# Designed miniproteins, single chains, continued (4): the designs that were tried, part 39

Each design is a single chain, and the fold is of that chain. pLDDT is the mean over its residues in the fold that is shown.

## One batch from the design tools (miniprotein)

Design m13331
Fold by ESMFold2-Fast:
Structure m13331 (fold): chain A 56 residues (1-56)
Amino acid sequence: ASREELVELARRAGPLALANTGAATAEEAYDVLMRKLGPEAARRSLERAAEISAAM
């Protein structure tokens, strides 16, 4: 996934993405996840968090 796509997912995930990474912004959350998990696991984590957030 592109950076823009994953940052958008982080914004949709809202506080879940921030809490999971300790980041203050969606862009920071993307950076942390990419460095720790790599692109595939970062995408899966953000997709799940965004889905949960959308249900709230």
Scores: mean pLDDT 73

Design m13332
Fold by ESMFold2-Fast:
Structure m13332 (fold): chain A 95 residues (1-95)
Amino acid sequence: SEEEILAQAARSAAALYEAIAEILGEEEEAKILAEIAEKIAKEKKEPSEEELKKMEEAAKKLEPVLEEKKELWPEILAEAYERLGKPEKAEEARK
């Protein structure tokens, strides 16, 4: 149950970071975050201390890019929901 909650949260995070990478272009930091999140979702295991450090560093580099392109956030959310198989929520996000 706790492993399933972790896996679900990690899958949601991976979908979001993949949407960020796709919509913003070849953003390496978003891809790093997506890959680590996918690993957590697949293995249902807490991230290592090294992985947490990589995630923190990648997130800090990504923050200014997201702020600069904040108008794309509805599109990013919609893409993430589509990746999670939630087309109704994707449609809501586009409004």
Scores: mean pLDDT 82

Design m13333
Fold by ESMFold2-Fast:
Structure m13333 (fold): chain A 106 residues (1-106)
Amino acid sequence: GKPVNVTVIADEKEKKVIIRISGPGLSGTMAGLLGVQAVEKALKEMGVDPKKAKIRIEIKSEEEAVVTVDLPEGVDASKLAELAARHLKELLEKLGYTVNVTVEKK
């Protein structure tokens, strides 16, 4: 499949998770929407209402999006990052992409 790079940053100090998604043939809009879908699924698995998190999409280019999640109190940023990375990889692989995932913890 076409390569897609996913970088997930868990920032416990700022209570944020940042997901960067880029790859040829994957539009920034589609990347952003899939990123949000993965985050919402991860939050639900953690017993967190996705409506309590602030999720933002920034389209950086035709082939790149950044999804930023501002976490509610008591939510583990590292756990969300790991779950969101897993779900996003599964979603992208189902669409025929080859996914390279990096998870970083601050």
Scores: mean pLDDT 88

Design m13334
Fold by ESMFold2-Fast:
Structure m13334 (fold): chain A 79 residues (1-79)
Amino acid sequence: GQPLVDLAISEITSLAQQIVDDLQLSDAQRAALQAYVDAAIAKIQDALANKQPQSVITNTYFEAIKYLEALRAETLAAQ
């Protein structure tokens, strides 16, 4: 329900903000990160609004966290 969606969105946005704050991304990298985060949040919100299986929400959340952690690791390795 809504509490799970709110938690998922909060965790995705918090991780993305930490990456922006910690890694000194370029403007292009920051824009790409924001676009990805916005798309993931929209997908989670659409899944709730359209009463899709909870697995759509949880899978989107886990894939977003996995993507953000990979981006963090790759960006650190390139610095």
Scores: mean pLDDT 85

Design m13335
Fold by ESMFold2-Fast:
Structure m13335 (fold): chain A 89 residues (1-89)
Amino acid sequence: LSPEVLARLQALEARLIEAVEAGRFREALAALDELVALIEGTDFPLRDAALQALADAYLLLAEILEKAGEPALAAEARARAAALRARLA
């Protein structure tokens, strides 16, 4: 990974964590979408493993969203996880 891609990954991971902690759940979902797009656009040996981990992250976010009373956003997160897993098959 280039230093630029690594910096973007770190910024998006920080944004995701901060958004979840602040209850900004739509921003958290958007940050995870941006992480997936960045990894899919980057060629490296563990890309598919990283994308599988991000699919699991969407499911974890969906669980957090359900407990927070955001069932529509939880459904969006689950749909994203399913779509990502389908692309990896």
Scores: mean pLDDT 84

Design m13336
Fold by ESMFold2-Fast:
Structure m13336 (fold): chain A 66 residues (1-66)
Amino acid sequence: MSLEEIIEKYSAEIAAAVAAGDVDKARQTLLKGAREIMEKIDDEDVQTEAINRLAEAYRAALAAAG
């Protein structure tokens, strides 16, 4: 799975969890995505940018929900 596929997968799962009212699942999905990025991506700068994008998706989903 490419970096873009990882980010899209976890961003979609986070958005779906928040939309369903399951904030705990959204948080768990964010942490799982961050761990997978750290394990699969060797470049630390790319890891940081990808994790930040995932965190932004989480914040955006929460803001959109209320």
Scores: mean pLDDT 83

Design m13337
Fold by ESMFold2-Fast:
Structure m13337 (fold): chain A 116 residues (1-116)
Amino acid sequence: NIARLRELLREALENPLTDERIDEIVDLIRELFPDLPISREELKRNLRRALLFLQENPNPSLEEIDQLDPLTKILVLFILILISEDEERRLELFLHLVDLYPSLSPRLQELYRVLF
């Protein structure tokens, strides 16, 4: 299930983003994380933004990620942690996410707890 999500995310980064592809990823995320504190439409919109950002910036710096809206930022970090094969990079991304947690709104802190 998490392995399937990782496969779909990698495929989405290498191919044109269609609504069908984004909907498949959104539906799988909602199946894996049923307690998400965001609507399907909000998840879809921000996932599209996150995937487009990652297509344009395949190995983004933390500074580049920090320029994103908070929800898109959490999704970018979530995607990168899932697809990264570099353990050091995953740790860096996870520690950055932990550092961001106290600055998040209560709803986004809930999103963080559900996803991580």
Scores: mean pLDDT 84

Design m13338
Fold by ESMFold2-Fast:
Structure m13338 (fold): chain A 98 residues (1-98)
Amino acid sequence: MKTPRVIITPKSLTVAAGEPATITATAYGDGEIVSLTLTVKDLKTGEQKTATSQPGERSVTVTITPAAGTHTYEATLVAVDAEGNQSTQTKTITVTVT
């Protein structure tokens, strides 16, 4: 059984101070997805932001507004399928604020 492929983007980005940075998670494959929950945690401050998709949606987006400096975020996507199976993917994202 092939687990649906999940991609969290981007790997790194640069934004101006006070500008929003957008992180998107997308599920691929033909299996039915009931929910996608994306949690983005700042590893420096411990602050986190969570977004949950609507049922049947294949993408979920979190927008963050980091302070000046270089930030490392841990992005965790939890996907739940129609059978109640849960898949978790984690990605580290570097955000540089100039």
Scores: mean pLDDT 77

Design m13339
Fold by ESMFold2-Fast:
Structure m13339 (fold): chain A 81 residues (1-81)
Amino acid sequence: SLLEEAEELDKRGLELRKQGLQALSDGDYEKAAKLFEEAAKLFKKAAELLRKDPRASEQQIREAEARAELSELLAEEAKKK
């Protein structure tokens, strides 16, 4: 289902964000930025799938979009280093 696909994309995005945070801790800012950008793309895709499913709540869509926005901010912060 679209909800299950969105959940799997969200899970993958969270794992990439975790790897990005580890890369930041290791001082690998270029790798961190790339991982956060990849995570943001997955969260945006999850939000898109949720918007197509009539059973998805506005809160679920907002949470996916917020995760994408945070990941984009993390990528920009990594690029400033």
Scores: mean pLDDT 88

Design m13340
Fold by ESMFold2-Fast:
Structure m13340 (fold): chain A 81 residues (1-81)
Amino acid sequence: MEKEKKIKEIKEAFEKLMELAENEDYKAGEELYNSLEEEIARTAALIALLSREKGIKIEDLSPDAEELEKLLREIRAKLVA
């Protein structure tokens, strides 16, 4: 039950963060991020960034923040080089 609720909250946060990022509404995005529980906010933000940079569908993404963060670090390393 809690896991299912958490996944739903991550999905909703991801969709909203993606919408705000596409509209360049960074202030509202920051306010939303700060209003969420840290784990939900972090996971949703990582999913949103991966989806934007690689065109990855949310359905293919694990809600595991550690795995997503590792993948994000690899992507950032390639973009900054």
Scores: mean pLDDT 64

Design m13341
Fold by ESMFold2-Fast:
Structure m13341 (fold): chain A 98 residues (1-98)
Amino acid sequence: MLERVRRAQQLIAEAGTKPVEEAIELVVEAYGLLGAPPEELEEIRATLEEMVANPDVELRTEAVFRMQRLLLEARLLLQGKEELAEERLAELERLEAE
């Protein structure tokens, strides 16, 4: 669990520094590590790729806002996963103390 959480955290942090086009794959990989189903991952990728490929400036602007919403959601999920990982580590330390 902890390695997946750390990798997802790294991907989300990197995605926040990249253009939307480069961030799409990073966000999809991070959501996959956090347990999102394949159908959701494909929908996220397809929607954002379609929006950024569109010549309509408004649709490309909307893609940026969608990316920001996904990054915020992923950060909230990561906070919950970190708590679970810490609880698991505490359990292992308890077993060593016996």
Scores: mean pLDDT 69

Design m13342
Fold by ESMFold2-Fast:
Structure m13342 (fold): chain A 61 residues (1-61)
Amino acid sequence: VDYTKDPYSGELIPTDPNAELSDEVIEALMEAYGLKTEKKPKTIAELMKLFEEKVKEIEEE
């Protein structure tokens, strides 16, 4: 799987948004994106969905 560098965390993440992330990478990305959820995302797609919801909240306030 090809990897790219995440602009927020600097972590190497898979270019496939449906590829599973390691727990360590998930934690680092959640911290960088400021996500505090009880259910941790398993993929970039899930993490981006959580981030989109957070950005939507910020844009309204």
Scores: mean pLDDT 71

Design m13343
Fold by ESMFold2-Fast:
Structure m13343 (fold): chain A 97 residues (1-97)
Amino acid sequence: MTDEEIVAVRKEVRADPEIQKLRDEAIKALNDGDYETANKLIEEARKLVEEKFKERGIDPEKYVGAETPPEFVKKDQKIIPALSGTSPALEIVKNML
């Protein structure tokens, strides 16, 4: 599989309606200050993305390490307290999913 094919698969997986729904719900929870619900939804969506990658023969650890900062891979990490800046909710969800 070429690198271009891997990028195309990533776009297809992230455009999945189920993943988009979890992303939207996580963003809403983050905006409401419900970090527990947001982290739970992001973790669920991340697991779904990893399963979709595995089904397509892509190693999620290799791909995440190339494009996503390592801090966003840790499932027990509180995402919003680890960030700096304004309105990071969308960017974090986008990078994790």
Scores: mean pLDDT 61

Design m13344
Fold by ESMFold2-Fast:
Structure m13344 (fold): chain A 86 residues (1-86)
Amino acid sequence: TVPELLKQIIESVNKAIEAVEKGDMETAYKHALDAISYSQILASLGHTELANEIKDLLDRAIKNLSNPEKAMEYLKQAKTLAEQAL
């Protein structure tokens, strides 16, 4: 269901945030990709605008993993957007 997908996005983003805080960028990348995968399923269910916004923020986080502060900002924005949609 859509709420279950949103919870999976939030969980994956939380794991990415924790990995960034630990300096584990490989693990952060993996969990951000998991969140993107859930957002793509959300898009396939007709929630394309929300899914595209979450995916864009996660793509930006991945591109900024060499700058942990920026990566963290984008991850937190993606999490907030998913939480507001619950």
Scores: mean pLDDT 90

Design m13345
Fold by ESMFold2-Fast:
Structure m13345 (fold): chain A 77 residues (1-77)
Amino acid sequence: DEAKKIAEEAAEEAVREAANKSKEEAAKILSTVPGIGPKEAEELAEMLAAGAPLKEVIEKAKKIALESLEKMLEEAK
């Protein structure tokens, strides 16, 4: 399941890059992750800005990316 691996790796990398950026830049970085839309990216950027633990933001980003992929596959039926 290559798509899931790519999504999880992209989500983790994006969160780590975003953690040291402004909220605006963080949202932009996070929105590049497959399965994470602009709205979800802004929510994750707000969590980082509010000082949420990096581990929790990474896990949430991975979950959003995977759930988005599953929903898109279901809607394509």
Scores: mean pLDDT 79

Design m13346
Fold by ESMFold2-Fast:
Structure m13346 (fold): chain A 117 residues (1-117)
Amino acid sequence: TITRRTVMAPTQANDGDIITAQVDLPATAVPTTITVEVTVTVSGGPVDKLEVRVAGSVAQTPATTAVAYAKEAGATLRLRSVMGATLVKEGEVVTVSIRVKGQPATLTVEVTVTLTE
């Protein structure tokens, strides 16, 4: 089991902004299950909608999308996505994209990727 974690510094987002985080994957010699866990914490004004999408450079379709509405500062959205067992090649990445709708807010994004044989 290999774990990679990325934490994004607090980022100011306006209506329609897309915040992107990437996690680089190590190459694997055997088919490996990729588990992606995303935590988004919202501070500042209420947001009408947060859309979180997880996509891998491995051909995993459809991409997982979670939608949440934050009505209060300090709201936390959690998403877990599991990609089926696949060979990971050098240079492959997991991308997490968060689209914001509503009032300007500050987002903190944590992404944990776990590779399991």
Scores: mean pLDDT 71

Design m13347
Fold by ESMFold2-Fast:
Structure m13347 (fold): chain A 89 residues (1-89)
Amino acid sequence: MKPEEGKYLTPEQLRELAKAAREVADKLERGEITPQEASDFLADKARELAEKYGSSAAQQLADVIRAHGDLTPEQLRALAKALERVAER
């Protein structure tokens, strides 16, 4: 896929990333994962999507996640909700 075609994630990819964020939020809230592991997992997922699909939005999301470092369950759920809203149009 050319980067010019994948500047943003598809609705399905946005929902997939939102599901990952919710799963990580639930695990973090239950103490099954650390805030740093949660941040690293989502940043890595967003970067993979950015590289595979050439998505500028996914790259920006990865950069924001990386810059924050330790994400809270509330921040992860807010992120998931934002991604779902973008997917809905």
Scores: mean pLDDT 72

Design m13348
Fold by ESMFold2-Fast:
Structure m13348 (fold): chain A 76 residues (1-76)
Amino acid sequence: AEERARELARRLEESEDFEEQKRLALELGLLGTQVALDLLAERANELLAKGTEEDIERAIALDFAVMTASALLANS
């Protein structure tokens, strides 16, 4: 499970396509694990730090995935 989360996070970081990045972020979030949530939050914070419009839009998509993962973790 954690290995899958890290693989998806690696693919997300390596992807240059915004639509693929959104899909990978959602897939990572849907794993519903704390590792996935932490990886998404770290990436979103890095993008926000860059401060470009494109990076902010990517960060918003990742934040949505983080919220989704958090909701799944709340239902144990």
Scores: mean pLDDT 75

Design m13349
Fold by ESMFold2-Fast:
Structure m13349 (fold): chain A 94 residues (1-94)
Amino acid sequence: DEVKELMREKMKKLKEAGEEVNPEAVEEAEEVAERILEAMERSKTERASREEFEEAIARALASGNAREEQLRALELAILNGDVEDIVEALKRSK
């Protein structure tokens, strides 16, 4: 529940900021939220290793604006079920 609430809070803040400047950015934020929720459902039966998570974060940072790499890092953080790792992944997706 806490992880789900954290994701919703982050997406809500992004939507509020986007609605004032670019309504299309809100749709992109909603797509990210849906992928995060899908990863949370998968976390019931699947777990990613710490090494896989760290590697995904490194690739996301090296790729700059590569949204797909950032989403992969977020997905792995959710699969690990670690709130701190999820917060770090969200910060890196700025």
Scores: mean pLDDT 55

Design m13350
Fold by ESMFold2-Fast:
Structure m13350 (fold): chain A 86 residues (1-86)
Amino acid sequence: DPEKLKKELEELDRLLKKYGIDDPEDRELARRLIENGGHFPTAEEALAGVLIQRALDEGKFDVIEYIIKNNLSPSEIIELLSKALK
């Protein structure tokens, strides 16, 4: 659905700007996840997934455990990890 894809890409740009996520690799990966219709179908899910992967790569296991234990939504994950990954 081209209209759904366009909406999710516009929402991704909004979230990246809102949370000050300027890393071009994180931006490109989230965009590609949405465009491929793959694992993360929404902008929030795609961006949350990218930030979780970055937290894992940086060894921030305590914050990942907190996300799992508290069953955080994608929007809550983005809010938390946008601050933790600074």
Scores: mean pLDDT 81

Design m13351
Fold by ESMFold2-Fast:
Structure m13351 (fold): chain A 67 residues (1-67)
Amino acid sequence: SEEVETEASRAIEQANAAKDDPALADQYLKRAEELVKEGEKIDPETGKALRYAVDIARATLAAQRAA
């Protein structure tokens, strides 16, 4: 379970690092979404925490693109 959380966090960090490449950032966010689904299968709390982190990252990147 910690491995899924670590991989999801890494994918989010990669998306944020790729902010100047929207296609690459979106690719990492899609990877994070896949890991959220894996976390949800492990336990609801893990899935909820990972979903929240991905949603925040996606909203932040979208806001930066809109500015």
Scores: mean pLDDT 77

Design m13352
Fold by ESMFold2-Fast:
Structure m13352 (fold): chain A 68 residues (1-68)
Amino acid sequence: SMEQFRQGLLDAARQHATGYGMSPEEIERLLDEVQGVIDRGFAQGLSREELRARVGGLVDRAQREIDA
């Protein structure tokens, strides 16, 4: 289901952020952004592959901002 897909992306993002040592507050902000990307993507009819790419890019950007 689309909700199972959403949960999978959120779980992956949380695991990635936790592995990077992000604080609980940073993780919550990242997950809120991920939720927004998923909601807009569903509304626009984006493919699952496109949504994975956008979420991955968002997570990578957040990590670079912390490492900078």
Scores: mean pLDDT 83

Design m13353
Fold by ESMFold2-Fast:
Structure m13353 (fold): chain A 90 residues (1-90)
Amino acid sequence: MSSQQQQIQQMGQQIDQAISDLMQAGQTDVAYQVYDMHLQGSIYYDQGDYQSAVDVYQQMLDMVRSTPGTPQSAIDHLGQAVDIMQSVQA
């Protein structure tokens, strides 16, 4: 279907991989926070509030960057998710 739907699916895959990386690192609480924020961001996106969706994903990325011991792979995957979300808004 549309390239935008494919981009959103790719974003979801990046977030799922970040959650997996966080769980493997023993950061279970951070992984659950990422999951909850992804649900909130997806609700905003479905409502057409793309700015609030981007803001939630950016806050998610900032949270994991500020958490000591976060794997770089999780930060990289969430960074890609933010980039995808910003691109589908445009």
Scores: mean pLDDT 83

Design m13354
Fold by ESMFold2-Fast:
Structure m13354 (fold): chain A 74 residues (1-74)
Amino acid sequence: SAVEERLVRYARLMARYAMEQGVPRERALAEIGRLIDDRVAQAAAEHALSPEEVARLRAAAMAAATDTLDELEA
């Protein structure tokens, strides 16, 4: 969905930004998780998303952030 694509892109952008700022991986993932939660809450309110859709969007965004950090650390 367009919501998922935007959230994944945002997660990747935040991961790259955290790396550029020298944020340690564990702290970066924790901070990105909070930012994703805020964005998902906004999307859920705007698009009437189910709890299952919210959980899937969070998982997809966090996987994208983790993969981006792994790629940049390679």
Scores: mean pLDDT 85

Design m13355
Fold by ESMFold2-Fast:
Structure m13355 (fold): chain A 66 residues (1-66)
Amino acid sequence: MGGAGAVKDGKGYAVRLEDGVLHVTEYPNVQEAQRAGSELALEHGLEGSREAARLALEAGFEGAGA
């Protein structure tokens, strides 16, 4: 499992990777999305969070951050 913050089309998202499935949640702004993504990254650890960020970037999200 892992998580990251991400941006697409000027909107903020938090992404969570669970059992190979990427779950995407939209937030009202990029700062709140980055906060949520950072909390998921802290909860799930670095390796899974790097994988979540990589998958988000491949899916067309920008700025996948820890």
Scores: mean pLDDT 76

Design m13356
Fold by ESMFold2-Fast:
Structure m13356 (fold): chain A 92 residues (1-92)
Amino acid sequence: ATLEELEEQAREAVAAAEQRFQETGDTAALANAYDALGGFYLSQNRLDEAEEAYRKALEADPNNKEARSNLLALLRSTGREDEAAEVEQQLS
């Protein structure tokens, strides 16, 4: 698959998870889909889009440890330690 096809597949997975959430209330699947999308953007060095996706994952499921760890790592690697502390405080 091309990078464009991989990005579209990740976005389609989020759309499917959003529909599932509307039908079943499955917040874990929605958070996992957003975390995977964030990981795709991070692999492309698209840091703002990665951050947005990780934050949406935590909006869906605040207990998603992988999305939390990924967001904290991203914020710390970009020198945004105060924002990382706020995320940790809100999820504690």
Scores: mean pLDDT 84

Design m13357
Fold by ESMFold2-Fast:
Structure m13357 (fold): chain A 98 residues (1-98)
Amino acid sequence: QFQELARKATQALQEGKYEEAIEYLEKALELDPSRAEQVAAGALSVLIKHLKLSDEEIKELEEYLKNKDYEKIVELIKKKAPVLDEVQQRAVELIKKA
């Protein structure tokens, strides 16, 4: 069920298990592609914690998310982290699918 996978992703994120959180989000998107925007929001939450972004950077990303400006979210992440690890790259791909 989508809701169960979303809940598990949130729990994994709270525990600092970023790879596990992304795995649950990827499975959730596969089960219900119509919820790509909800999955993108979850992936952004993983990136915010994993990259340890500042409060000002988080505020800017939240404004882009509210406006569904996923391209600007991806651009800001790439500007702050020019080299992404595998988990961070997978999170960016989930955001791009919104």
Scores: mean pLDDT 81

Design m13358
Fold by ESMFold2-Fast:
Structure m13358 (fold): chain A 75 residues (1-75)
Amino acid sequence: LAAAASRAALDAARAAEAAGIAEAKKYWQQSATYAMQGNFAEAAKYAEKGAELAKEVPEAKKSALTARDLAIQAG
């Protein structure tokens, strides 16, 4: 679960980079780091914060919400 949550957050960060949403990318990179550390509460928070910034980029938002849900399941 930690690896799956981290991977989903990194996929969201990659989509954010492609779309030019640098701020969302930072939140999702941090979410991936927290997931790998086992801090799933913070991982879910940062995934959700990034999703709010990516409202107009559906693919990035979907990946971020998946990362949030996986982090919640792992915690």
Scores: mean pLDDT 76

Design m13359
Fold by ESMFold2-Fast:
Structure m13359 (fold): chain A 79 residues (1-79)
Amino acid sequence: MEEEAKKLAEEHREELEKKLAEMLSGGKAAELPEEVREELLRRWREVSAKEGLGNLAPFKLIEEEGEKVYKEALKKAKE
């Protein structure tokens, strides 16, 4: 199940990465640093794998976790 969830994430990585960036940046995905997007995708993949929810739940789960990761990355960039 974890491996299957990660495989689905990889197959749809480009689409998911774009959607995550748009969602977390409030429609300004192009302004998100690539490093921030990669970290968000990595955490989403880990959360999705642990929950075993495939590609259905990452959008719901990352809405909470992605906001936290995004805020942490911005805080580090401004420090």
Scores: mean pLDDT 55

Design m13360
Fold by ESMFold2-Fast:
Structure m13360 (fold): chain A 120 residues (1-120)
Amino acid sequence: SIAERAKKLADEALLLLHIAYILGEDIKLLKELQFVFLLAEAIANKESKESFEALKEDMDKEGITDKRLYEIIDLLIEGKYEEALKLIEEFLEEVRKKIEPKLTEEILKEAEELYKETTK
């Protein structure tokens, strides 16, 4: 289902956020991953159009400038969940490819431990 796909993407975004934090990645990327997590979680929880509109306002307030994240939220406001999930998958794939060369077994283990604490 759309909700199950969104939950998997939310879980991936949260894990990538913890990895990026441990690696000392730029605050811009950390904020982008946080909003991707929140968007995917909102889809998984079957949140309303009004919830997506509120998240868009929060993105503006936090200084998000990435056009793709605004394309995702606009698709969600329009109820185009499959198209939005595809863009989320593409964003997370791009982040994963950027991070993979920096990954060590120690960093991955630490990120997985943080992930377990936040998904209780």
Scores: mean pLDDT 85

Design m13361
Fold by ESMFold2-Fast:
Structure m13361 (fold): chain A 81 residues (1-81)
Amino acid sequence: SIDARTAEARRLALTPAGQRRLALGQIRRTIESLLGPAAADRFVELARTDPAAALAWIEELRRRGVLSDRLARVLKTLIEL
């Protein structure tokens, strides 16, 4: 059975705030796997405070071959949520 807390968490994920929280978590995990936890922390803070600068950093990482075109596109979508 799905309990009330699980149902509420799923419902909150459908809100803009819930979607953004999940998106920031996904960004953090992705950058941590590629560049380590310190870079992930800086990137998540940048995505929260200056999304334009976060998008520019993704484009630079793609240009340098650190990110594939597909992964860069996914991360840009997550930042823009």
Scores: mean pLDDT 78

Design m13362
Fold by ESMFold2-Fast:
Structure m13362 (fold): chain A 100 residues (1-100)
Amino acid sequence: SMRELARLMAALGIEMGALQFTMRQLRKALAAGDRERARQFIRDLEGIIKNIEEIIKELEAMLPTLSPEDQEQVKKLIEKAKKLIEEAKKLIEEARAWLE
């Protein structure tokens, strides 16, 4: 349980970092007018979002088994991840509109 929690929290942190990095790369591609790279980064972002959503589901399933302190920490991390996903989805929508 504790080992699995640590693994999932670490995986979520890595995926959130990858999401932020790839969002920055997409913004750079859009600024440069690089349509091909923009399409690749949209695909990468969609994959990372799916990974994060899967990790969130696993963490949410574990919540009832955790201490109150661990529950609060995990809930805060999930909330941060969900906000980042919404930012990424908005950027994808803006990028797709630009590619039209």
Scores: mean pLDDT 91

Design m13363
Fold by ESMFold2-Fast:
Structure m13363 (fold): chain A 92 residues (1-92)
Amino acid sequence: LDINYELSPEVKEGIELAHKAGRYMDEGKLDEAIENLEKAREAFEKSPDVSPSVVETLKKAIEALKEGNVREAGILLTSAILQAIGDALDKG
């Protein structure tokens, strides 16, 4: 089942940055993970195809990482990515 919907450049950038942040979290590089999550948040905030709730979820993920709660941040990050993809596919 190949559903090839073309995501907007901002959504693609946000997803790539969020994925990169997830890899930094796995490596224990939390400062770099936070930086990439903040950039992902900015990319999604610029996209008309993504709801404000995605930005709010990423803000919560950033706060969880700042508190050292990597597990909670990972759950929130995954939720935000899935919401962003769902929003973009529904609106595109």
Scores: mean pLDDT 80

Design m13364
Fold by ESMFold2-Fast:
Structure m13364 (fold): chain A 74 residues (1-74)
Amino acid sequence: MSLEERLEELERRFVGLVSRADLSDPELQALIDEAAALLREARRMLEEGAPEKEIEKVLRRTEEVIDRLEALVA
């Protein structure tokens, strides 16, 4: 799977989770804000041609945050 495909999958997962989340929960809001910031950073890095290793680090961190969000929403 390419870095672009991994980012698109994480973006899809994030949108689905946000649509189901209780936005009045401060813990969920904090995770949503963190995931959104990481997704924006990963997209910016891909568009700017950042080193593949640095993009992979951000994607890995993004996946960890989305996995935590999914555990709390599901």
Scores: mean pLDDT 84

